Designed miniproteins, single chains. Designs and how they scored, part 35

Each design is a single chain, and the fold is of that chain. pLDDT is the mean over its residues in the fold that is shown.

## One batch from the design tools (miniprotein)

Design m1188
Fold by ESMFold2-Fast:
Structure m1188 (fold): chain A 60 residues (1-60)
Amino acid sequence: MPTTAESGARNVAAGRAATSPAAGAAVYHEGLWTAQHAETPEGAEGGREGARLGREKAAI
């Protein structure tokens, strides 16, 4: 299949849909965490702080 590059892009879209709460029981429990983080329009604030803190901890 010469459409390897296009396949990659589609795989990303599929992965995004698969990470939905419809994926399974494991995601069901994780959905609670995501729901609290997504209660805001994007939750970028919490994500940014968390990512920064995690990196800072790894550095120290």
Scores: mean pLDDT 47

Design m1189
Fold by ESMFold2-Fast:
Structure m1189 (fold): chain A 99 residues (1-99)
Amino acid sequence: APRVTASGDATAKVGETASIEARFEGGRILSAVLAKAEPGEVTEDVEMLPGGASGTGSTRATVHVRAESPEDSGEYSVLAVTEDGRLVAGEPVKLTVEA
């Protein structure tokens, strides 16, 4: 099964960017975000946090999450867009947003 692994939990202050490292065991990552998704392949619309990714084009990427509110705190999965056109979510990680 395709798997995305995140580096772990992240903390940001409101208005700052948190960074989470992502690894994909199934090919290259073209883009990634944090999303409210169950682990595995995603075929439907999911809630995404604003941000993006850098270091893409390999089995790794750095996910950048913009924290807009303390209410953005919670459990999220890295959602990777893969080179074969799949959306794959990893196991949940905790984002803590400090005021």
Scores: mean pLDDT 80

Design m1190
Fold by ESMFold2-Fast:
Structure m1190 (fold): chain A 95 residues (1-95)
Amino acid sequence: IPLYGEGFKVGENKIVAYGIGTTLESARLAASSAFRKALKDEFGLEVEPLTVLEKGDIITTSKGEKFRVVDIEERPLLGAPGLYEVRITIERLDA
């Protein structure tokens, strides 16, 4: 299951989203949800429906802005057997 997600803006055109889950898929879901929240909180933009992000994905907002998933880092969470962490880096394409 998704356990934790955090997203934050880095510079003007970049968001980093972090997720923890009991599987790599649930950690990616947590990170993807954190991205959606950061997109709303930092840029005032929304996307629907909830999508698990993959490297190379293009996300289009309701206002037509585009973001690309440029990197995904996946690994077991250090010191927590059975947990996984995912870090997703997303950049704005249409500046």
Scores: mean pLDDT 76

Design m1191
Fold by ESMFold2-Fast:
Structure m1191 (fold): chain A 84 residues (1-84)
Amino acid sequence: AQAFTDAVRRLFEEARRKAAEAKPGDKITVTVETPYVPGQPDFTAEVEIRAGDRVLRGTLTVRNDPAAGKTTITLEGTVVEAPP
């Protein structure tokens, strides 16, 4: 659904912003909520987000709450220095 895609995009933009301001070794956590869509699975994925000379390496976790009609998306990772 578009709402899920938009939530993931906003999550990544916020994470990228925080990573750009962070020092190597810093930990970042970003959480967003979006409306639940029937059939949306719970899952975990490894992610890598580049922000200039920084890279955020972490895990994206998607957790559904059908009774509340919401999906929670959490990105947790560590910032490292990116080679040029």
Scores: mean pLDDT 83

Design m1192
Fold by ESMFold2-Fast:
Structure m1192 (fold): chain A 106 residues (1-106)
Amino acid sequence: ALSPVALGALGLALGLAAVLLAAAGLADLGARLAIAGGSAAARAGDIAAVVEPSLAGGLLALLGGLFALLGGRLALRAGADPNLAFAAAVAGIGGILNGAAGIATA
């Protein structure tokens, strides 16, 4: 969990699960998984950028953040709480920005 690659992979897996659950109409669960996935991706990107330079960790964080953002948007469309969808968007954007920084520092 301290590895940027492992944490980035977790963020991507949770982001993908969020997209699938939101698409299936499990809106609040999709939004909550998007928050978790985006947060894991943001942390992975931060570690890759600052602590342990990792191109793979940064790329996984970027992808995890993108899927978390998409999952949050799909969840909002499916009827999720707008506050949960907004939190998912913030977490997803954090994953994208920190992931890009991790790639740039590798």
Scores: mean pLDDT 83

Design m1193
Fold by ESMFold2-Fast:
Structure m1193 (fold): chain A 88 residues (1-88)
Amino acid sequence: MVEEIYQRLLEAANSPLASKEKQDAVRAELQALEPQLINNLDETEQLAQLVEEAIQRFLAEHPKLSDDQIQNILLEIYELLIEHVKKL
């Protein structure tokens, strides 16, 4: 699980910056799903811990990230949360 999240962050960081339309769409979908995340807090906290571990490893190995890379990584984290809610 942590390794799978790490690989997704790595792919996001090595991708071109996501379009504004894609960024806005992902943020809007996450916002719409926020009540489901709150209602399943224990499962969401478990995912958050795995994501935090993957981020800590990624930042330790990649200390110099561009703003575009950071934006893509944040977007990928949002997509992970959306996928998590859809599996609940």
Scores: mean pLDDT 81

Design m1194
Fold by ESMFold2-Fast:
Structure m1194 (fold): chain A 95 residues (1-95)
Amino acid sequence: VVPGTDLEVVEATANSLKVRARGLGPGATQMTAVAFNEKGELVGRGTGPANADGSGEATVTDLGPPGKYLVFVVGINAQGGVVGASEPKEFEVKP
C-alpha cells in the first residue's frame, strides 16, 4: 500500500457519503470507499472508477444515524490488488 492518497469528504448525510480521492496509485482502475462508525464497525462501502490521473469518486449510501464516522479509500488495479490507500478521515453526519 503506497501512502499519499488524498481524501476529501464532499458530502456527508445519513443517506449519502460522497468522497473524492487523488493519488490512488499507478494502475488503479477502481476506487473503494469504506465507512466505519465510532465503534469501528463497518457501516458501508462505495465503489467508483479510478481515472488515469489517479483521481476517483465514490458514494456510500445509507450510512445510518447521525454521529461520528471514519472513512478511508483504497485504489484497486485490474488484478484486484491494492495500489494506494488514504489515511482514515473523521466526518460527522448531522441530524
Scores: mean pLDDT 79

Design m1195
Fold by ESMFold2-Fast:
Structure m1195 (fold): chain A 94 residues (1-94)
Amino acid sequence: MEEARRLADELLAEVQQKIEEAKKSINDPERARKLINELKEIADGSYVKKAVERAKELGDEAARRILTMAAFQASLLAKEAVEDIEKRLKEKES
């Protein structure tokens, strides 16, 4: 249980760090696009797939739910961030 909460917190912190880095990289379009591609993979469910596999190892239904919910939240955050950052990049390129 505590391990799942720690992993969930780490997963969400990792996504938030990538989002912040991508936003700061708007003046470096190549770096911003690389980070956007990483965030698109998260939005498409890469973290959900990893969370499901990790939850199988833990064998605890509560741990599975905690990790899966955190992964879904990470996917949503990544999707919203990608849309915002891509819009800002288009405005810079225009």
Scores: mean pLDDT 79

Design m1196
Fold by ESMFold2-Fast:
Structure m1196 (fold): chain A 87 residues (1-87)
Amino acid sequence: NDLANKALKEADKVIKQLDEMLKKTKEAGDEDSAKKLEEVKSRLLKLKDELQKAIKDKASPKVLDDLVTLLRSEIGKAYSVIDDVKK
C-alpha cells in the first residue's frame, strides 16, 4: 500500500526531528517540553508498529486505512508539538 508506505516514511522523518528536539530540550533542562516530545514520540512509535504489523498480517483494507489515518493525524500533532517547543 503506497499510502501506508508514505505514512511510515513521514513518521520516520518526524521521529528523527523529535529525537533532535529531545536532545536539545534535555540538555537545556526543559523537562516539561521533553515530556511532551516523549509522549508524542511514544504514540507515533506505537502507531507505526501497529501499521507495520497490520501490513505483515495482511489486515483488511479498512484496518489499514484506519491505521494510516490515525498515524497521519498523530504526525500532524507531532509537528504541532515541535512548533510549540520552538516558540
Scores: mean pLDDT 85

Design m1197
Fold by ESMFold2-Fast:
Structure m1197 (fold): chain A 117 residues (1-117)
Amino acid sequence: MEEDIERARAAMDELVEKLKKTYGAEVVSEEDFELGGVPGRVRTLKLTYKGKEYEVHVVADIDGGLLGRLLQQAAAEGKENTIIIGVTVDPRTRELVVSVAGLSDEALELGEEIAKS
């Protein structure tokens, strides 16, 4: 459990560093949370890509429940330029899984580009 969340956080840190270096992203907030005894972290960044400002939420957790909650919240707020990238450890397999969601086609395409590199 502790090793798994550390792996998720390490992968989040690599992704955030890439966002800062490749896309000029700036960290706006960092928040630790615990849902039903499961630890997690969300780091929110802003970046400009092709003249549009995007808000990127990078999530490190176990079991991946937070990505859907953040997506629903962003949709309720009408934030079409929102990208959510989940870096999640599967507790059954202990594999690191990267998931991408976007509130627009352009946000999803950019999120997938970020996650693949």
Scores: mean pLDDT 80

Design m1198
Fold by ESMFold2-Fast:
Structure m1198 (fold): chain A 82 residues (1-82)
Amino acid sequence: KIALLKEAFSHFDKDGNGYLSNGELADLARSLGFKPGSKEEEAFIRKLLTEGDKDGNGRIDFEEFVTLLSNLSDDDIQQLLS
């Protein structure tokens, strides 16, 4: 599971800085099947930032990402890599 999360994080961390921006989190939500611009997508991104953004920078690091997505199934995590 951790290996899949590491691959997913690297896939969305397009600039390689070790953080996911708000735009990269939107890409992640879309990969999980959220409709672009939907209330569900907005709520999901807000939840990730509220629970994961400990620094208040509007970004999520790998450790926060693992914690937030630890309740997803392996199938959902694999979907992020597609």
Scores: mean pLDDT 71

Design m1199
Fold by ESMFold2-Fast:
Structure m1199 (fold): chain A 104 residues (1-104)
Amino acid sequence: EEEKRRNLRYRRALWAYAIKLYAEENSDQPEYKELKKRAEETLNELIAEDPDVRDLIAYFERQSPNALKAWGKRAAEAGFDLSDEELERFANQLFLQIHFEKAL
């Protein structure tokens, strides 16, 4: 249903944003400049489909910027071709990391 599609879109956005963050930190290499461009294009497409994606990204940056950065290298190595199941595992682990940071 609608909620499941929205959740998948949000998971894709967070993954693409993690790629963007890592690519920006490694932008001296041409492969990472292209990766950054692809991540920005993906994010812009998702934001055009659902403007709440922008607010979601801003929320995670405020709540736990380090959690997204920690995924950056793994996300950049895996690229954009994740299954729905892989994106769900990523999101669940990201939410758990944020919860543990608040509990500590």
Scores: mean pLDDT 81

Design m1200
Fold by ESMFold2-Fast:
Structure m1200 (fold): chain A 83 residues (1-83)
Amino acid sequence: SEEIEKALKVSLDEGIELALKKGEVEPVIRYLEKRAEILREKGLDEAAELIEEAIKHLQKGDLKTALELLRKAERLGVREVTA
């Protein structure tokens, strides 16, 4: 839903929590897949790979590992954009 997509843009943690509350993991996965594609287009392959791995963990219901991977991807992406 658009509500989940908006939440994900502001906070990944809040967007994922909202998606789980609504039983809708698919909008989170679609958002992350688009994010990974954009990162790969910019040559940020390591950040994209972390997001893709996080998607797999999210599909398995391993929220803790998924969030840890997403935080690593965010930190890596920020460093590469500011360089």
Scores: mean pLDDT 74

Design m1201
Fold by ESMFold2-Fast:
Structure m1201 (fold): chain A 74 residues (1-74)
Amino acid sequence: SMYDAIMRQLVADIGAAQVQQMQADIRSGAISMDDDAVAIARDIIDQLIAEGHTTVDAVRAAVIRAIQQYQRAQ
């Protein structure tokens, strides 16, 4: 449920195709292992879910920040 809510928010903010491509690139290893932005995005999402942060705004802000860092690294 929380994962679905986060994914819906990401799709709304950056588009379904971009979210799917980002997930595919992370999963396939097409993105370099030294890409700190990708690692940060993954860690932020996992940590927020594990800690039970259910506020969409806080999750959204953290994920947007991580995506912006990822885009700067590319």
Scores: mean pLDDT 58

Design m1202
Fold by ESMFold2-Fast:
Parts: C-alpha cells; sequence; structure tokens
Structure m1202 (fold): chain A 73 residues (1-73)
C-alpha cells in the first residue's frame, strides 16, 4: 500500500540523518498512518520528487512535516 511505501521511505531517510530522534520518527509515522489513502499517495509523490531532486534527509523531513500540517484539521 502507499502507507507502507511512505513508512519504508521514512525509515530509509531517517537512517541517513542522525539528528532525527526515534520519538520524532514514531510520531511522524503515527500521523501518516492516520491519513486517508489519497493523502498518503500525494505524500509519496512529494517524497519521490524530493529524493529525485537530491534533497538532504533533513529537508525531506521538513517538507513532509509541513505537508502533514496542511492536511490536519
Amino acid sequence: SAKQQVLKQLDEIAAKDPSLTQAQLDELKARIEALAEEDVQRLLQVIDRLKAEGKPASEIFAEVSAYLDTLEA
């Protein structure tokens, strides 16, 4: 599923950024698991684009957090 793909991408990105805490990663994953499938598919597209552009792990995480903030009501 798109959720499983996003969670896997976050694990891979977090492994490259030692500044990220396990608690921050776990909270971000919980937020993603609460999303509708369509919103997760959009998020996966955003992550894939940022990775293709060679963005660092910290910037990808910042963009993911910002995107989630816009979806949460």
Scores: mean pLDDT 78

Design m1203
Fold by ESMFold2-Fast:
Structure m1203 (fold): chain A 67 residues (1-67)
Amino acid sequence: EEELEALGLSPEEREVARRVLEWAKSTGNQEVVDEVLRTARATKDKPELLYTILAVRAVGVEEELRL
């Protein structure tokens, strides 16, 4: 997708980001989608790509626990 292409990720990183983005879109929560894209753009091909996954999971956990 265009968003993932703009990040300049490696093929491996792009696959991970794509799966995370697909999950975010499946939640129906636009804020989750925006947060994933923002995090990915901020890291821009750094080891911090993992933070994109962690941020998505943290949002999901926070919502579940209402914390």
Scores: mean pLDDT 57

Design m1204
Fold by ESMFold2-Fast:
Structure m1204 (fold): chain A 60 residues (1-60)
Amino acid sequence: SSLTEQERTALGLYQAAKAYLGREPSDQEFFDYLVNVAGLSEELAKKYLENYKRARKKLE
């Protein structure tokens, strides 16, 4: 319920990765998607992966 803008963006990127793969991505598959498909730098991809992990904990 109290997601930040970056956490919401990370969830959107995760849904894009899921749609691209046709299955639930692992953390590594999500990172690889962000770098190799979405074209993000490794530093930015790591940032979004960490934001996704925080969002996931809040939605448990």
Scores: mean pLDDT 88

Design m1205
Fold by ESMFold2-Fast:
Structure m1205 (fold): chain A 84 residues (1-84)
Amino acid sequence: MELPSAEEIKNEKPLDREELRKVIKEIAKELGLNLKEETIEKIVEYLLESSKNVTKGDVLALFTGLKELGVTSEQIEKGIKNTE
């Protein structure tokens, strides 16, 4: 597994803070999650503190998983507040 696919390479590319914020906002919107800007900022900070290699694939997997579990935007906001 030395040459990943173009999609895998793109999804594995580390995102800068600005790009991560854009990706989170876009994916959340596409999945019907109406997240506030402050909530998006907290998610960005949390992900960057937890891992320096946050990718678009990681964000997509996170939000898709949350949607499959029936997690609402309000529950996400409450979850972020508990990670103080």
Scores: mean pLDDT 69

Design m1206
Fold by ESMFold2-Fast:
Structure m1206 (fold): chain A 70 residues (1-70)
Amino acid sequence: SEVIIRAAEAELRRLRDEMLAAGASQEEIVATLRAVAEKAAANLRAQGLDETADAVVEIAERLIEEVRAE
């Protein structure tokens, strides 16, 4: 679902920005984004939304790469 994918991306970006504002380390941000994305993906797969879950994980990996490049 496009709506779910966009909502997940917005939430992950919001978490990143909030953690950066709070002074969290790069390692803490990466670990948090990974944990949140995996939990969201597990919930989506439990609902039979496997393709949507895969898309959410891919978005999280891309955001993690952006954080590490900063």
Scores: mean pLDDT 85

Design m1207
Fold by ESMFold2-Fast:
Structure m1207 (fold): chain A 112 residues (1-112)
Amino acid sequence: ATGTMSPASVTVPEGGSATLTATASGVPASAVRAVTWALQAPDGTGRLLVYGGSTRAPGTPSRYTGSTSGNTGTLTLTGLRAEDTGAYTAVLQAAPAGDGVATSEASVLTVV
């Protein structure tokens, strides 16, 4: 399976919103069961944001919302802050287990 990310880059004002979409190819529609979202900050520090499609990791603000539909994972960010700047990636796990894991390209978000 292959993961794609949209948009590849986005610049938004502080307090704005962004939606990131990761799509798995080479798997049936509705096959994606778990999507994990991670952020790599400009300093190289990585952190887990969302796992299992919609579960926020400890320390992830409520303004981050994950969802899964079909072969697609979506991360919606509202009330954006400078701390949200960085590279976002998704790992999409397909069902049945073992049929595919797709890692997306990074989406680079810049908050101005």
Scores: mean pLDDT 79

Design m1208
Fold by ESMFold2-Fast:
Order: structure tokens, then sequence, then C-alpha cells
Structure m1208 (fold): chain A 100 residues (1-100)
């Protein structure tokens, strides 16, 4: 489905950007802030363009959990929370790609 392809692409691009920022030594709080912004954009896109189904609700729950982890990483500067958010983003991207 066209919209799932776009969501998967956005999530993969976000994961790659986070990994690149980590390699460049960007502070955890700055990377987390950017991840929150990206996750908010994906959540808005999904709510606007994708029908409310069981699959969509599961994806939304995953995105909200990734956002919660990123928000905690932004607040605390904890690299482990940022890594957990990154892994969750990658997991959701793979799940969404399977639906496309």
Amino acid sequence: KEHYEEIARKLRDMAEAIEKYKELGVPVKEIARRAIEGLEDVIKYLKEYVPDTKETQKILEGLEEAKRLAEEAERTGDEKLLEEALEKIKEIAKEVEELA
C-alpha cells in the first residue's frame, strides 16, 4: 500500500539519520529531539492518510512507545534510552514494510 511504503521510508531514513548523528558525536539530547520531531511527523501522516484498522493501531502504539523513549532520552541524556528508541523505530519500519 502506497502510504505504508511512505511510512516505512520515513522510518528507515530517520533510523539512518540517528545512526549518522551518533557517529558524528552529536549530543544524545539533540538526536532525541530530532527523533521526536520525526516520529510526530510519521504519527500525523498515519492518522491523516491511513484508515483506522487493527494494524494501524498496532503501528501507532509502537510509534508512541518509540516517541516516549526518545522523550525520556531528551530529558535525561541517557544514550541507552536513545538506543532503545532507535531499535523500536527499526522494528516498526520492518513491520510496516511487510504491510506495503
Scores: mean pLDDT 85

Design m1209
Fold by ESMFold2-Fast:
Structure m1209 (fold): chain A 82 residues (1-82)
Amino acid sequence: MIKELVEKARKVLEENVEKYLPEDAELLDFYVRESKDGKSAEISVSVELDGKKGSGSALVYKEEDIEKGVEEAAKGAAENAK
């Protein structure tokens, strides 16, 4: 069920987000929410890099994609902070 996907994604995000960020990036905020259609978990990450802010997000449809979603959201946030 989607609630279980969201809860698992939140735990993986909390434990692993820093692993996918550059050493000099400051983690500002992160969250996981259910998508509006109720079919996916939305992972969002916001960072600051050299005084610039960036945000990234990923949609996760199954448990096996959670780690990849965390990586995509975190790396996207860092890229958008350039």
Scores: mean pLDDT 83

Design m1210
Fold by ESMFold2-Fast:
Structure m1210 (fold): chain A 65 residues (1-65)
Amino acid sequence: SGTHESRYFDSDEEGRRLLSQPEYREALVDVIEFLDAEGRRVRLHVYELERDGTRHLLVARLEVE
């Protein structure tokens, strides 16, 4: 989990910690991997949650060892 400056899909820090739980894996719609500026692998988890007609798109950034 992690919070970052990205606003498009940002959620608060508490929300991102909750999204790391297994029950939220069903909300996981995409996993994006790329190399950062130092050549390390970074993984983004993209979640889509819908509640009472409101669509929430959340992104969590994880470091990959």
Scores: mean pLDDT 58

Design m1211
Fold by ESMFold2-Fast:
Structure m1211 (fold): chain A 79 residues (1-79)
Amino acid sequence: KPELPSDEEIKALAKDIAYLEKEDPFTARLLIASLFRWLIETKASEEYIKKVFDEILKALTNEDLKNFAKREYERALKA
């Protein structure tokens, strides 16, 4: 059974993504896409995926990245 990150680890990851949003937006997008793909592959619960999405959305300030995260979240829910 793959072990999912803790709430504290999710918040730390969201902060890292927010930092990269300003320094390297391309890497921020890649991390968001990889994270949601990993959640699909590990068969994370819908509730867990939403929790991760909510933390990322709170941390982001760029509307294009927020919209990208929303699309990746929707794909994860439909997988």
Scores: mean pLDDT 81

Design m1212
Fold by ESMFold2-Fast:
Structure m1212 (fold): chain A 75 residues (1-75)
Amino acid sequence: VDELIKEVEELKEQVEEKLSGEEREEMLAQLKRLLDLLRQAKQDLQSPDPNSRQLAQATIELVRDELEAIRKRLE
């Protein structure tokens, strides 16, 4: 999870460097939503509830796919 949080921060820097105007605003908003999801998932992974941990893992995989798509768009 911490590696993905770091990746979001690195992508935010790339977005600020490479994009401008409305596209930058939208991409930064998307990255903020993904960061919030990762922070929630990090907390849920520490839960004693197995269901919460499974949902957190699924969220992490979804975020991973979204970050890959954003990275490819910035290339």
Scores: mean pLDDT 80

Design m1213
Fold by ESMFold2-Fast:
Structure m1213 (fold): chain A 68 residues (1-68)
Amino acid sequence: SEKEKLYKEAAERVEEVLRSGILSSAQLDAVIEAAGRVQELLKNNAPLEEIRKEVERLMELVDEAEAA
């Protein structure tokens, strides 16, 4: 499904940045919190638009960490 695809792509990028060790403690906490939020929305069968919004927020955190 589209929701599963969005999550898999996001999870892959999160896993890569976590493995890289580039995250500060604050960035790590923020990424984990945002990822948990996306997982909760998926568990509750939230609308695609809501999941997309939270995935976008999570990806912004990942992009900022990778750019630093």
Scores: mean pLDDT 80

Design m1214
Fold by ESMFold2-Fast:
Structure m1214 (fold): chain A 72 residues (1-72)
Amino acid sequence: EEKRKELFNELLDIGVEMLKKAVELQILRRELAKTTDPEKQAELRSRIAGLEAEMDEHVAREKKLQAELEKL
């Protein structure tokens, strides 16, 4: 079941990347909540939107890998 181990390792790698981005999102959201400067708020919102889009890509990849694992 080498294929199963390969898929599991790929899922683990994605999980680590998602965790890193989730932490970064939390930090940025906290900064946004504390920020009163409209220009800085716009910058933070843009960065948050970018990370959320990247997280959506990771979630989609994870679902595809989990579906492939279930077929094994």
Scores: mean pLDDT 84

Design m1215
Fold by ESMFold2-Fast:
Structure m1215 (fold): chain A 90 residues (1-90)
Amino acid sequence: KEEEIKKLRKEAIEAINAKDYAKAAELYKKISEIYESLGTEYDKKLAKSYELFSQGNEAASKGDKKKSQKLISQGVGESLRAIGDEIDRA
């Protein structure tokens, strides 16, 4: 599953570079679903982050730059909080 996530992340970045935000949104949604399925508290927080990245790229695909930026920023914030919480637990 970790190798699958790495592949999906690479494909999402390639889609963003091609300005195919709809495809990037779909790929981030798949990453979110994989993290949700892994079932740890940390993985569920990462799933929420990738859900926000998916929603942000969907907004970008529709031309809503303001909504896209807000959702992407929220996703980054959730990822950083998840990582910080995990470090504090270690």
Scores: mean pLDDT 82

Design m1216
Fold by ESMFold2-Fast:
Structure m1216 (fold): chain A 63 residues (1-63)
Amino acid sequence: SRMEELRAAAERKARELAETAGFLFGEPATGRVVELTETEAVIEVKTARGTYTLTLTAAELLG
């Protein structure tokens, strides 16, 4: 379903963002999907130096 595709895309994006943040800040980071709707996903990236939140539209997630 579209929601399953959005969830998979959001989870993949959370992992990519965590990896990037870990590289940039020089220590491990975690990423998780904190909200998912038909129109957007909210992704939280937690580092030892702070927590960052990004909102991505369904169009950005699916292309």
Scores: mean pLDDT 83

Design m1217
Fold by ESMFold2-Fast:
Structure m1217 (fold): chain A 77 residues (1-77)
Amino acid sequence: MLDENLAGLRAAIDRFGALHEVAVEVSGLETPEQRRMAEAVIEAAGAAGISHVRLRVELDAEGVPVILVETPDYRLS
């Protein structure tokens, strides 16, 4: 996939995170569909008062995006 497409997806995620006061680290983004799924997770994190999330995106055997969520504050809770 083109670097411009990946950079665009990452920039959109960063912008969305900033809107919700969430700092986002993302790996494995390859499609606009994965971006939408990541945005939903970021929105939920912001609503829960989480200020930083790490996301990893994978494709299953059928090419369906799967998002794994990690947060730095799980030990604080």
Scores: mean pLDDT 68

Design m1218
Fold by ESMFold2-Fast:
Structure m1218 (fold): chain A 80 residues (1-80)
Amino acid sequence: SELEEFKKKVKEIFEKGLSKVEELVEKGDLKEAEKVLLETEKEIQKLADEFIKKYPQYKDEVEELKNAVIKQLEEIKKEL
């Protein structure tokens, strides 16, 4: 389904972002790690907004997933 494909894309973006953040943290590049977290949040927000525009019937489920993922990224940012 379109919703399941959307969830998979969000997961892929999130995991890619986290992998890059972990690499940057190991190198001591905390400012760049924070930038990657912000860029990942922006990409997920844009993907969610575009998906809701195309499939408004999934708005509530998409917003719930988006908010949960963004909250997790913000919590990671606070630990940097």
Scores: mean pLDDT 88

Design m1219
Fold by ESMFold2-Fast:
Structure m1219 (fold): chain A 90 residues (1-90)
Amino acid sequence: SLEELIEEVIELLKELGKIVPELKGVVDHWIESLELLKKNNESIETVIEKVEFIIERLEDYLEKAPEELKPKVEEIIERLEEILEKLKEL
């Protein structure tokens, strides 16, 4: 369901905030935004746009991230892309 996929994104973002504490403020904002989309029964298209936005911001961060964090951030991006494909099938 859409709600379950939004929850999966939120859990990945919580994990990202633990891995990259410097991003926690931005990540918490993204989580709050996703919770609001879920609460307001926003369209699948709106959720897709938000997840795509988050992925783009993380790809920008990845280019300048410390080498030790890159593999973990890349794994989070890959998992978000998997959820994005599932969202597009709804």
Scores: mean pLDDT 86

Design m1220
Fold by ESMFold2-Fast:
Structure m1220 (fold): chain A 106 residues (1-106)
Amino acid sequence: MEYAEEGREAGERGAEGGPESAAKAGYGASEGGRKAMLLSKDGRGSAAAGTAGSGAYAGGLMAERGDPGGPEDAGLSAENAAGAGEAAGEEGGRAAAEGARRGAEE
């Protein structure tokens, strides 16, 4: 399974729901990235997952503000968070992708 693709799809689905939905997808990806960071034993993978999660949060904030680039940034940030989580390990990737998916669905 490619968790980065799942994160991207969740972010895009969120963006289709409008700025608020895109923001929720970004916030979900951020929480997923944080969980990936905590689950990883690899310090570099943990740092990457945490950084990607912070980016997803920022993308969510921009989308909530109605920034024209916000929904696209939320989608890309969710993809990056899932990819970084996967680099930290399978559980990390799954947590990041699931976070993005849950955010998009709320």
Scores: mean pLDDT 60

Design m1221
Fold by ESMFold2-Fast:
Structure m1221 (fold): chain A 111 residues (1-111)
Amino acid sequence: SRSLELGREILELMTDTQLRKVAKELGLSLDELTPEQREILGRFFLIAMGLPMKEEEFNELMKEMFRAAVNGWEELEEFIEEVIERLRKQKRHQSDIDALEEMLREVRELI
């Protein structure tokens, strides 16, 4: 339906806006990333916002993600694999693990 399409577009716009704001506050540049890398980073941002963590921990996780993305698809793949491993050990975030595994599969298709 049109309302579902508008909801998706609004969520994508909000995610990009928030991602750019966080990047600016952390002194990071999104201009070094491809549109595809920015999409993956945006989806990771949404997952990370749902995780129970302190603001400092969130900011560090986002910095690590940006550094991995800037270094290329292989580094981004390794970073996502490490995050999945950490969440699996916690056994609390199965839906987030599933979302990250889907994202990892997409990243692997781009390598």
Scores: mean pLDDT 72

